# Designs tried in a protein design run: designed miniproteins, single chains, continued (5). Part 46

Each design is a single chain, and the fold is of that chain. pLDDT is the mean over its residues in the fold that is shown.

## One batch from the design tools (miniprotein)

Design m17575
Fold by ESMFold2-Fast:
Structure m17575 (fold): chain A 55 residues (1-55)
Amino acid sequence: MTPEERLHRRAFEAAREVEAEKDANPDITESEYVKRLQERLDEIRAELAKEVAAA
């Protein structure tokens, strides 16, 4: 599995998690939703960069 495929899979799963969280808590604003999604993606990228460096 390529690093790109891993990023896409984790990003998709994270997006679904953030969507589910927003659905459960409608008080989450659109700005907060976007910010959380961006933070989650940045975290995933950092983790994958470490995995690639370790390989």
Scores: mean pLDDT 76

Design m17576
Fold by ESMFold2-Fast:
Structure m17576 (fold): chain A 76 residues (1-76)
Amino acid sequence: MLYQVNALIEGKGKPEDIVKAALEAGAEEARAVRYGDKIALTVTAKSEEEAKKALEEAAKKTGDKVVSYTVTKVDL
């Protein structure tokens, strides 16, 4: 069982740095793509709490702001 967070982040952080921060915070998988002043970040983790923690820590480390996010349970 996995949880996926899809987040929109606003700021000047590099997608690569945000991905590294999310993985360091315990994400199983992370992917980020920049769209102008915003970054779309996808984080996958073993629990909703871990996925949210990875998102929060990633944004905190890069100094970026989380604009919005959604959480989806993925049954594998």
Scores: mean pLDDT 82

Design m17577
Fold by ESMFold2-Fast:
Structure m17577 (fold): chain A 87 residues (1-87)
Amino acid sequence: MPKLSVEEARRLLEALRARGLADIAELRKQYPDVDPAAIEEMERLLEEMERRARELIEQGRIDEAVAVATEGLRRIGALFAELLAKA
């Protein structure tokens, strides 16, 4: 049975995108010396995740959209953790 409607999935994706953009903006503000290319890659990954998940939601493929969002957030989180490790 579907756990989310298309409307609920769209609202959740919009909220995740807004939070992701806010987190990236805060990272840039708190760590001005961070590599701009790494920030741009995080923004690119967030945009690609949102685009792909949205396309799947519009097709009614909610479970696949959730999988795409989960993988995208994992990749962004890993890149964020690498930047904060300050190797």
Scores: mean pLDDT 79

Design m17578
Fold by ESMFold2-Fast:
Structure m17578 (fold): chain A 74 residues (1-74)
Amino acid sequence: SLSREQWRLIFEQAERVLEEGYDNVEVYERALNEVVEALMKEQNLPPSQEEAARKKAAGFLNFAITVLKAEKEA
């Protein structure tokens, strides 16, 4: 499970993607990298787990983007 602080970071990055263009690969990759780095650092994960952490981070970021987009368009 993720902490409140981790979810806050994920939602902050999702907001940036929505504001700067979620269809822009560079903006998305910057947001994804911030989430991955935060997860790796807090959980002290070795480099061998980076790919798995990136896949999880993408799932969390995409979920947050979907939630914020739905709230904005409701």
Scores: mean pLDDT 77

Design m17579
Fold by ESMFold2-Fast:
Structure m17579 (fold): chain A 88 residues (1-88)
Amino acid sequence: IDYSKLSLEEMVEMVLPIFEQFGFSREEVEELVKAALKESEKAKLKNPFLVIGLIVQKLVDGELRSKEELLERLPELVEEAKKLEEKL
């Protein structure tokens, strides 16, 4: 899959069912995906879905629970994703 060709809308639709399970609205998911893409571009991350995967992991583990917390920790999650990308 060429992730660079996915629109914001397509990416939101792909991840929305997962985030809804944690109580996130479509609007909150759109904000999170947009922020994740922006930080990924800034860090020159090749696969922004690695950041989304880490966000889901933090939600599953109960480490982060709100949009506000996720946005605050987003630069750290992008750094973790970049380290994972280097090992893949």
Scores: mean pLDDT 76

Design m17580
Fold by ESMFold2-Fast:
Structure m17580 (fold): chain A 68 residues (1-68)
Amino acid sequence: GATLRLIGLTLELMGDPNVSADRVGPTELILRPVGSGADVLATIRSEVESDPDFEVTQVGDQLVIRLK
């Protein structure tokens, strides 16, 4: 389900040197750019916004992904 997809995304992004990924509880993931990683976050935002189970909010340089 959507929770397992969020876990998978978290594990994938924890391995990405251009992104800092922090999981906040079972339903929320916070992403920040590392160095020149802003373009990587923009790509992730576009992909996640296409998923109807996820809500995406951008606050400054942070991307907040929540399960609906």
Scores: mean pLDDT 76

Design m17581
Fold by ESMFold2-Fast:
Structure m17581 (fold): chain A 86 residues (1-86)
Amino acid sequence: SSEVEEEIKKLEKELKEKLEEVRAASPEEFEKKLKELDDYFVSKSREIIEKIKELGKEGEKELEKLKELTGEIQKEVGEVVEEHKK
């Protein structure tokens, strides 16, 4: 796998772990844990996107994978937020 592919896999693993922390959070900790997940995701996605840009055309597959992961995580975050509102 390319270096960028491995970084995307690490991002997926870390985001899933942080999402479970958000799900397990008390109502008082929920906003803090959600912010930690969002801040981490934004920071790491930006870093990976810059590396993908350096790859040019060879980065197109990695960019597609990152977009798919972004969509999956955004959907799961939305579901967790709705669960905490109930």
Scores: mean pLDDT 82

Design m17582
Fold by ESMFold2-Fast:
Structure m17582 (fold): chain A 55 residues (1-55)
Amino acid sequence: MEVDEAEVEESLLAMQLSVADLAATRENIDLEAVKEALRKDPKNIDEIIEKHRLD
């Protein structure tokens, strides 16, 4: 029933994936792991990126 939630989730995920791509250009990040984590919980990109930094 959460059509709005599904739409927001997709938009948020797309935005966060873009942020992850940008972060990968500045930091050595496991982009694949970050994208997987974002699909499960796309609301906290900064924490996910920090968690999956390679160095």
Scores: mean pLDDT 71

Design m17583
Fold by ESMFold2-Fast:
Structure m17583 (fold): chain A 88 residues (1-88)
Amino acid sequence: SKLAETVVALAEKVLELAETEEARELAERALELARRAETPEEIAEAAELVAKAAVESLKKAPKEKIPTLIGVAIGAIGVAIEARLKLE
């Protein structure tokens, strides 16, 4: 699915940008879930973990990474919303 492909790309990006061990752990869990995701619920859960990892990284991010981390967080929120709308 297009959403599953998008959340995998976002999870890979947030893992690359991870500034803390907590952010890295969240990003790794997001990527694992995203790659196995078969349902809108699993896609939403993966996207929510990407957003959490991005927010965690923002706490210690250098200025150069801030715009990309904000972009990843917004993108992940968008995927989570779209996936959860499919559960209704």
Scores: mean pLDDT 84

Design m17584
Fold by ESMFold2-Fast:
Structure m17584 (fold): chain A 85 residues (1-85)
Amino acid sequence: STDDLRNLLQIIIEQMEELKKLLSPELQKEIDKLISILQDIRDNGTEAQLQRALRLVHLLLLNISFYGTEEASLKELRRVNDLLS
């Protein structure tokens, strides 16, 4: 349901807030932008927008965890922020 998707996105937002505490100032700024975008999608998004946001953030978190230098993570964060804006 749409409410289940909003609840999942809220959990992700909370995880992003925790992840942010471990990152450089440059990455923190891009995470803050992502959190703001995700909060807007959580509150105002359609089911399709919620599903898309959840998929893109899941892929982003995998990329940061397994493949990212700081530069690669920053580039990927900016790309996802642009796609969700």
Scores: mean pLDDT 84

Design m17585
Fold by ESMFold2-Fast:
Structure m17585 (fold): chain A 69 residues (1-69)
Amino acid sequence: MLEEAQRRAREAERRVREEKAKTLPPEQAELVLTASDEELVEAGKTDPRIREALEEAEEAARRVIEETL
């Protein structure tokens, strides 16, 4: 079920972003929690911490989709 896979992927992605935000300075934490995927990709080009958070969130989402489908 595509809707269930998408929902679980979004939950996993959010969870990873929340965990990473706890380890980041306030400005980067707010960006990771509130920015769009496009904004995070651009920010990740200049800040490796944001890039790492995005990559881990994407990996978690991909894994959940594979397990759910």
Scores: mean pLDDT 76

Design m17586
Fold by ESMFold2-Fast:
Structure m17586 (fold): chain A 75 residues (1-75)
Amino acid sequence: LSKEDQLLLQLAELMKKYNLSEETEKALLAAVLRGIHRQDYAAMLAEMRAILEKTLPPEVAAEMVAEIERMLAAV
């Protein structure tokens, strides 16, 4: 698997774990695809954080963002 494929697979698993809405899932996938295409992972993380902070309770958003940060550090 490419690093991009691995990232998308891990993101799909996180979305299932946190039981996100379809709209939130689509927004996160769009952000990840833009970040991969532009190779701007800082902007990607900031965009994903904003989406999660808007849609989830603050503690849950912080937890999921931390998991995404660890995921990005691994790829």
Scores: mean pLDDT 80

Design m17587
Fold by ESMFold2-Fast:
Structure m17587 (fold): chain A 91 residues (1-91)
Amino acid sequence: KLEEIKKRAEELKKRVEALIAEAQAILAASTDPALQALAQKAIAAGRELLARLDEYIANPESVTEEELKNLEAGVESLEAVVAYAKAQLAA
């Protein structure tokens, strides 16, 4: 169902945009070089996911369930990294 693929990609895009914003806030607030490097990597990974999601939204007919599932796993991995970085900043 083309509509469902597009909707799922749009929801994933919102999640990634929020994660990039959170990683940018961590980068701005941190003076720890290791945490700054982690935040920079998270921002870069998020932007790469965002580019893939924009392709999926533009061409939902070309998207497989496996590709969408793999990208969703990528978003979950990014969520874990950002959550870890945020916890380190709060400590």
Scores: mean pLDDT 87

Design m17588
Fold by ESMFold2-Fast:
Structure m17588 (fold): chain A 77 residues (1-77)
Amino acid sequence: MLSEEERERLRREIEEAMKTAMEGLRNGDKKKIEESIRRVERVLREAREAGDEELTLEAEITLGIILIMLGVLNLTS
């Protein structure tokens, strides 16, 4: 299992990715949203490999939200 420090690091990565995605959506910057997707996908892989069910779910939910943001940007471009 992940240490508490590693879990906190991964949660910060999710939070930073969400912030970057929101900035990308606000500014019409598709690259920022795509970067955020890649960041959350890395966290999701680490959480799954570690068997951290809660962190996996948090990453999956965040990834879903960012994918919706990308869809909105593509629809409004």
Scores: mean pLDDT 85

Design m17589
Fold by ESMFold2-Fast:
Structure m17589 (fold): chain A 75 residues (1-75)
Amino acid sequence: NNDYWAQVLLQTAEEVKKKHPNDKDAQEAAKQLELAAEHTRAGDFDGVQEHLDKVKASPAVDVVREARAQVLKKQ
C-alpha cells in the first residue's frame, strides 16, 4: 500500500521537524523523507531509494530502513 507508506514517511518527517526544530541535519532529513513520500505515492521506486539514501544523520534512520525494505519490495 503506497498510500500507507507515504503517510508513514510524512508522519515521520513531521515528528522529526517537531522534535528537532533547530537541528539543520534533522530538518534536511525531514525534507528528504517528504520527497521520498511523494515518490512512494507516485510508485517511483528509484526516486524513493534516492531520497531515502540521503537520510544519513537522522533520528528517523530506523524508519527509513523499514520503509526501504517494504516500499521497494512492492515493485
Scores: mean pLDDT 71

Design m17590
Fold by ESMFold2-Fast:
Structure m17590 (fold): chain A 80 residues (1-80)
Amino acid sequence: SSHRQQGDQLIQQGDQYRQQGDLTTATILYSRAGLQYYRAGDYDRASDAYQQAADLALQRGDTTGAQSLQQQSDQYRQLA
C-alpha cells in the first residue's frame, strides 16, 4: 500500500539523519513512519518505528517524549 511505502521511505530518511548524528530529525522521521505503518495496518512495523523514536528521544535526554513514544510502541505491539 502507499502508506507502507511512505513508512519505508521515512525509515530510510530517518536512518540517514541518525547516521549523520541528527537525532532530533531522525526521531521525527521514525515517528512519522510509525504513523504511516499504523495507517497501513502494519502494527509490528508501527511499534518498531515508535520504539526507535523512543530510544533516540531518550538518548537526547527527552524523557517525557521517550515515555510517550514508548507508550505508542507498546500499544501498537498489543494490536499486532
Scores: mean pLDDT 90

Design m17591
Fold by ESMFold2-Fast:
Structure m17591 (fold): chain A 88 residues (1-88)
Amino acid sequence: SLEEIKKEALEIIDYVLENAGLTPEQKAVLESYRKKILEAKTKEELLDILRTVVGFLKALYEQETDPERQAVLKEAIDRLNELIEKIR
């Protein structure tokens, strides 16, 4: 269901917000995506938002030098990609 997909997406985003050691600016961007996920009305809207979030997290991953933070970002990217495949 749409609500189950939202719940799973929000759990992944909250995991990154809590564990990835994000800057205040990076947190603000991810919080804006979190809000868009909550406000999404269709699976297609969610799919587009989730793809955008994956792109953002990949950019953070490529710039990250801390291996523990890299692992958090990689896990979140993998979990979001699995969720995207379930929607398709």
Scores: mean pLDDT 89

Design m17592
Fold by ESMFold2-Fast:
Structure m17592 (fold): chain A 91 residues (1-91)
Amino acid sequence: AAPRRLITFTGEGPLDKIDELVEKAKELAREAMRVAGATRIVDFKVEILPDGKAKVTVVLETRGPLTDEQLERLKEAAEKYGFKVEVKELP
């Protein structure tokens, strides 16, 4: 069986803009799910950080490997919304 992949999107911003950050995270997740195909949301985490900052983390799990084209499109989507993207292979 092809290994599963976790796609993690992380965004940070000022706490007073937390609602905008969460909205961007939701739109990014929808776009990422369209790009990656058979995926599910594993985690959607909102953290209040010290010094008036907020962090949103979205984790998607894929079915099987991602193509180079899919990886490029995921990176473009993350950049568009101001998020970082990390892809991890699961055993």
Scores: mean pLDDT 83

Design m17593
Fold by ESMFold2-Fast:
Structure m17593 (fold): chain A 82 residues (1-82)
Amino acid sequence: SIMQQMDQIINQIQQSIDNHDYSTAQDLMVQFIDLADQSSVSDIQNVSDTIDSIYQSSTDPQSQVMFNNMGTILDQQVRQGQ
């Protein structure tokens, strides 16, 4: 499902950031946004909770910035879908 693909990409983004491979993380973020655009508002809301959890657990400033930006994009898509 699209939700499972989004969850997989989130894990891959986190792994890329942990490895300091920010270029791969950015490419994965683009793929994530494309999947989110194809997802229902409800699915985006559920994934947004996962992103917020990762953001709150992040200790690296670069990770915090990236996941915060992802959360903001998802929030905007949810608001546009209302």
Scores: mean pLDDT 79

Design m17594
Fold by ESMFold2-Fast:
Structure m17594 (fold): chain A 95 residues (1-95)
Amino acid sequence: MEEAERKFREAEELLRKNKEIILPAVNPNQPASLETLEEAKKILEEALKLLEEAIAAYKEAGLEPPERLLLLKEGVELGLKQVEARIEELKAAAA
């Protein structure tokens, strides 16, 4: 339980601290450099890993993960797809 809650808090804190990097990267109407997009991808991948570990820890404890955790995971997965698509578009344009 404590480990699951700790990993969830670590994911929330990671996303909060890097808000200035993540928000431009997931907004297709805001310009972002390839460097910013790659940084956002790494942060979102780390957050997703922490959220997946938190979900696993809740299930190991015989508990259902909180809805807020599941919703945050869905948001991170969507953000990651948007960032990955933007990276591929910029790389294709540069090739």
Scores: mean pLDDT 85

Design m17595
Fold by ESMFold2-Fast:
Structure m17595 (fold): chain A 61 residues (1-61)
Amino acid sequence: SSSFIAILIDLVRQEAAREKDPEIRALLEETAARLERAQSVAEAMAILRETKERIDAVRAA
């Protein structure tokens, strides 16, 4: 993956480590794994957008 995707993976893993909500932490860990398989920046951005939508739904409940 590009250096940019590697930075995103690191940031997501850092966020997961700080997250207290186990459901949100699991979503962030799943996101990091999905980013490892991403083949483009566009795919990585789509994964992050989907993850934000899912996290927002959990926090709104």
Scores: mean pLDDT 85

Design m17596
Fold by ESMFold2-Fast:
Structure m17596 (fold): chain A 111 residues (1-111)
Amino acid sequence: MADEYIEKAAEIFVELERLREAGRLTPEQEDELVKKIAEYAAQAAAVRLGVPVTDEMIKAAYEAVRALLEGDGARLAELYRNATPLQKAAIDAVFRAFQLAQERRLAEEKA
């Protein structure tokens, strides 16, 4: 179950990158896709921990996705350092989804 949510988040990361490359990504569409990634990442963390998904987890995941897309490693490190255990789990789920998305993009470029 948790892996299914990670896969869904990764699919949205891939879609976001494709839309950006095509010059079709509006700020509104980017925000909507980032919110969906955050929701799936938070859900993956919640399922793994056996807890309900919380707005706190979604917010932490959202901020982590934004920092990743901006290439801001310093902000990512600060977010993680200041995060609660639930927020850290959500951020970890974002990192797994992002890595999976990059692996899928690399595989497409080889085809």
Scores: mean pLDDT 84

Design m17597
Fold by ESMFold2-Fast:
Structure m17597 (fold): chain A 89 residues (1-89)
Amino acid sequence: SELEKYKKEAKELLEKTRELFNQLIDKMVAEHKDDPEKLAEVEKLKERYQKLIDEMESLIDSAKTVEEYKEIIDFLKQVIEGLEKLLKE
């Protein structure tokens, strides 16, 4: 079914987003390992990213239409592009 196809794509993009967020957090932790104040800011960023991932997972699970999945997919693709650019710096 078309719904199952888009749901699978959304889930695959969510997992890629999770992996890239983890890589970005690890990079920031390594860059600021001797700065407790900046490490505390990175921990808050990690918490915000985890909440975003959890919210996106809930949206994927609750989506009922192809258009809802397409909106989720488009959003995740934009997030992935942004994260990949940050990781290249």
Scores: mean pLDDT 88

Design m17598
Fold by ESMFold2-Fast:
Structure m17598 (fold): chain A 90 residues (1-90)
Amino acid sequence: MEKLSDEEFLKLAREGAKAALELGKKALEAGDFETAEKIVETMEEDARYLRENAEEIAEELGVSPEAVLEAARIFEEAARELRELLEKAK
């Protein structure tokens, strides 16, 4: 059994954040501000969970705590971008 690598974990985090951001952008284009806000809030909550539980998540997944904190940063950046787009669309 191979432990998940930092690189593989961060690849999954980047793909997840990108998918959420694209879904949020599509919601904004459709005028669905409620769905876009929910996506922002979910990404912000996920980032917070990763930051608050970095050591525990790292141990469970077999990655470094630094990789978990980087994943939190990736989600924070995606959430910020979508929130800025949401505010401009209102």
Scores: mean pLDDT 85

Design m17599
Fold by ESMFold2-Fast:
Structure m17599 (fold): chain A 76 residues (1-76)
Amino acid sequence: SEADKLARGIAEQARKESSMSDEQAAEAVRGLVEAARRSGIRLSPDGWRAIERAFREAGKRRAARVAEEARREEEA
């Protein structure tokens, strides 16, 4: 699905952007949340969980927290 493609793309970006700071990564995730909502793409809680995991594995804890917050909003 388009949501799954978006989640995989974001996770792949997290792996490639090791030079990106945690704060820059967090801003990128916030931008992706807004872009997904504007385009009508509904990312599942599992999709956000995959993004959260990828950023945690990359050591980007603030970015992982933004993804976690997005997941909780989708679950509400």
Scores: mean pLDDT 74

Design m17600
Fold by ESMFold2-Fast:
Structure m17600 (fold): chain A 92 residues (1-92)
Amino acid sequence: SLLDYVNRELAAHPHPLFEVKPLTQEEVDIALRLLDELNLPLSFLPIAAYAVKAVKEAGFDPNDWEAVKLVYDGLLRGLSPEEAIARVKEKL
């Protein structure tokens, strides 16, 4: 499944600044919509799904594409989830 694929990819590529928690199907489904909107390939799904999870856990709406896009961009640039979420708080 895509959920199994994403969780396996995250486990294989651990981030040095934070502990990666397993993703849920809801977080993967939201991330798939983000990838479609941005015309990004499925290889970006693990990072996109983690951005959705980070937004949700921080108490923001994970369907807010601006918040998810800011976190996704931050994670791609090597920021921790905490640093990426701080940027959301400053802009939203």
Scores: mean pLDDT 74

Design m17601
Fold by ESMFold2-Fast:
Structure m17601 (fold): chain A 79 residues (1-79)
Amino acid sequence: MSEDEKAVKIVESIADSAVDQGWTSEEKAKAIVDKTKKESKGLSLSEALEKGAEIAKELGADFLATGLRVAADHYREKE
């Protein structure tokens, strides 16, 4: 998989977990995943995750945004 595709799968996994815990709605999580998939094309794994965090924050999913930012920082250290 490309790096942006890997990032989208990570965003999807974190978003699903956030929905399961009641931290965001399924509709909002889907919107974040869809927008991240569209806007992350050609980005590195860490850049795509950071884009996902920005989108989550813009849509008011603060806990999801924090989780995605932590993931972005983790993967950036490995680059």
Scores: mean pLDDT 80

Design m17602
Fold by ESMFold2-Fast:
Structure m17602 (fold): chain A 95 residues (1-95)
Amino acid sequence: ALEELKELLAETTKKLVGTKDIEERLKLIEKLKQRIEELAKKLGLSEESVKEIEKIIQELLDNPNMSNDEKVLLMVKILEIIEKELKEKEKEKEA
């Protein structure tokens, strides 16, 4: 699931940076949201982490003039949120 998520984020980032079509961009972000919700359930992410990720996705939707660098940074933030929670869960299981 984590590797699928990393691949999803990498592919979506590449397509978002490469597209000039607003409709294509909106479809990519909507598909990303749906796939993240599925993978978040499979990974057992908290409601807080899911809500934080949804806020980042909403920021992408609300800012059509966002730079490619900003888009990449937001995608990286999504990955960091997920990796941080998975590391915390591993520590709790080991403790």
Scores: mean pLDDT 76

Design m17603
Fold by ESMFold2-Fast:
Structure m17603 (fold): chain A 76 residues (1-76)
Amino acid sequence: SEVREKIEEFVEALRKGDDEAARRAAEALRDAFLSDPAAVLEELIGVLGNEGLALAAMAELQRILDGKLTGPLRKM
């Protein structure tokens, strides 16, 4: 699905520390995140295979969408 593709792009951007790619993927996920954040978390768990990493990615997603991400992305 398009949502899954954007989640994979977001995770890859976080792994590389690519702030611009992470922001683009996060913005593409905005509507999915606002309508069903639980489904977005479940997809992140599926991609990352680890609940703790998925929760960290979810927190970064929310921070980017709130416009509060400052400095380099936390390396995962």
Scores: mean pLDDT 79

Design m17604
Fold by ESMFold2-Fast:
Structure m17604 (fold): chain A 81 residues (1-81)
Amino acid sequence: SSSELYARLAAAFEAGDWAAVEAEVAKLVELAADNPVFKRAMEAVFEVAKAVHAGKLEEAEAINQKVLEETLAEAEKLAAA
């Protein structure tokens, strides 16, 4: 289940096993291929995990900022409707 995948991802994160983090995130993206909102969120997590694994913390922060801005813009549109 997706809950088991999240549990494995959390464990890999706590262990600092970035290769395992990338593998579990890739499985989540594959599982969510038919859900565009969840797929986009998982793609963002995957890109952040890759950047962190490569030591590119500034790049990881830029990805997080972009996703936050996109989410806020969508929330504002829904609030205005």
Scores: mean pLDDT 69

Design m17605
Fold by ESMFold2-Fast:
Structure m17605 (fold): chain A 93 residues (1-93)
Amino acid sequence: NPELLKKIEEIEEKLLNRERLPPTQENIDLARLGRALNLVELTARTDVSREERIATIREALSLVEDSEEARELLIEHLRELGFSEEEIREALE
């Protein structure tokens, strides 16, 4: 979802520049989703164990547990990053 990713990038850039963000639920949810996406992308590019990969997916999923839309987007992004269906399944258990 390119529009959602752009919104996440805009929030991250505002936080980096120390801009004041209103503490709306949308901004909190977008910041959590951004953290989850960054965590799984870093893990996908790092030579880590299968156990560590699954643990990272679980941590990322916990960040978005309150939003079904964010959870679905994260799972789709995991597939695009090359995480196996078995790794995703074990993380969801």
Scores: mean pLDDT 76

Design m17606
Fold by ESMFold2-Fast:
Structure m17606 (fold): chain A 66 residues (1-66)
Amino acid sequence: SEELNALGAANTAGGLAGVEALKAGQKVLASSATPVGPYRGRGVAVASGGTFTAEMTYEEGLELAK
């Protein structure tokens, strides 16, 4: 259940970057239902090392997942 929730969070929080970070064994937390700042309506998540956004590049997402 927690793994499935983390997969959902990764998918909504920066798409490919979030999914790849989770596959690498990183923990990803989805943002609240309330959108964060300029990414209204787009997924945002907080990883152990930072935040994923839909506007983030794949490499930026991986850095934040550390």
Scores: mean pLDDT 43

Design m17607
Fold by ESMFold2-Fast:
Structure m17607 (fold): chain A 67 residues (1-67)
Amino acid sequence: SDDELVAEIARLLGERLRAEGLPAPKRFFVTVDGDTVHVRVEADTPELRERYLRLAEQAIEEAKKRS
């Protein structure tokens, strides 16, 4: 289900953030629309936001392989 996919993405992202010593993002939004996953994130700097998006993309790819 979409809820299970979102939960798995959040779990995997959390693991990746901990591994890289990064704080949790101030706002992290994941929505699933069919086979497309939309991510929105807020961070203190553009550089930090880009790091969050990179890790989120990795988490999404891993989560989708399990679905």
Scores: mean pLDDT 79

Design m17608
Fold by ESMFold2-Fast:
Structure m17608 (fold): chain A 91 residues (1-91)
Amino acid sequence: GPPKVDKLEVSVKESTSEKAVLEIVLTVDGKEYRKELTLDTSKNGEETFELAGVEVTVKYEFNDDGVFTAVVMAHVDGVAVGAATVKAKLK
């Protein structure tokens, strides 16, 4: 059957003027899967990847106040099944 997303967690491991590093932890059918994503702080953007049969989309922005925001959404068969938002001040 389709994968069951039990939990989506997102944390910022590093945030500097040069890069932000996200850790994404997805729990699918009772098992944890981890992905680190390194983002260039010079541009806003979107990254999409697959983790344990789940499509994960990360939309990220860096504002003029030096604040990083990422919105992470998990999709199964095109349906949103989890979401998390994180913010961090760039150092």
Scores: mean pLDDT 83

Design m17609
Fold by ESMFold2-Fast:
Structure m17609 (fold): chain A 70 residues (1-70)
Amino acid sequence: LSDEELKKIAEREAKRVADEAGLSDEQRKLVAENATAAVLLARGRDPSLSKEEARKVAREAALATVREIA
């Protein structure tokens, strides 16, 4: 998995979560940034991180961010 693919996975999961939560554009950006950071951090800890694991990490980070800002 490339960093570009990981970022796209994080952006897609963050968008889905933000759409469901009815967030503002500023809040959506924060959710996407946090999801991306979490996925890249997980990849740094585990170079063999799968697409499925990356989606889970992104979703969990996005949901955690929504709970903190909403």
Scores: mean pLDDT 83

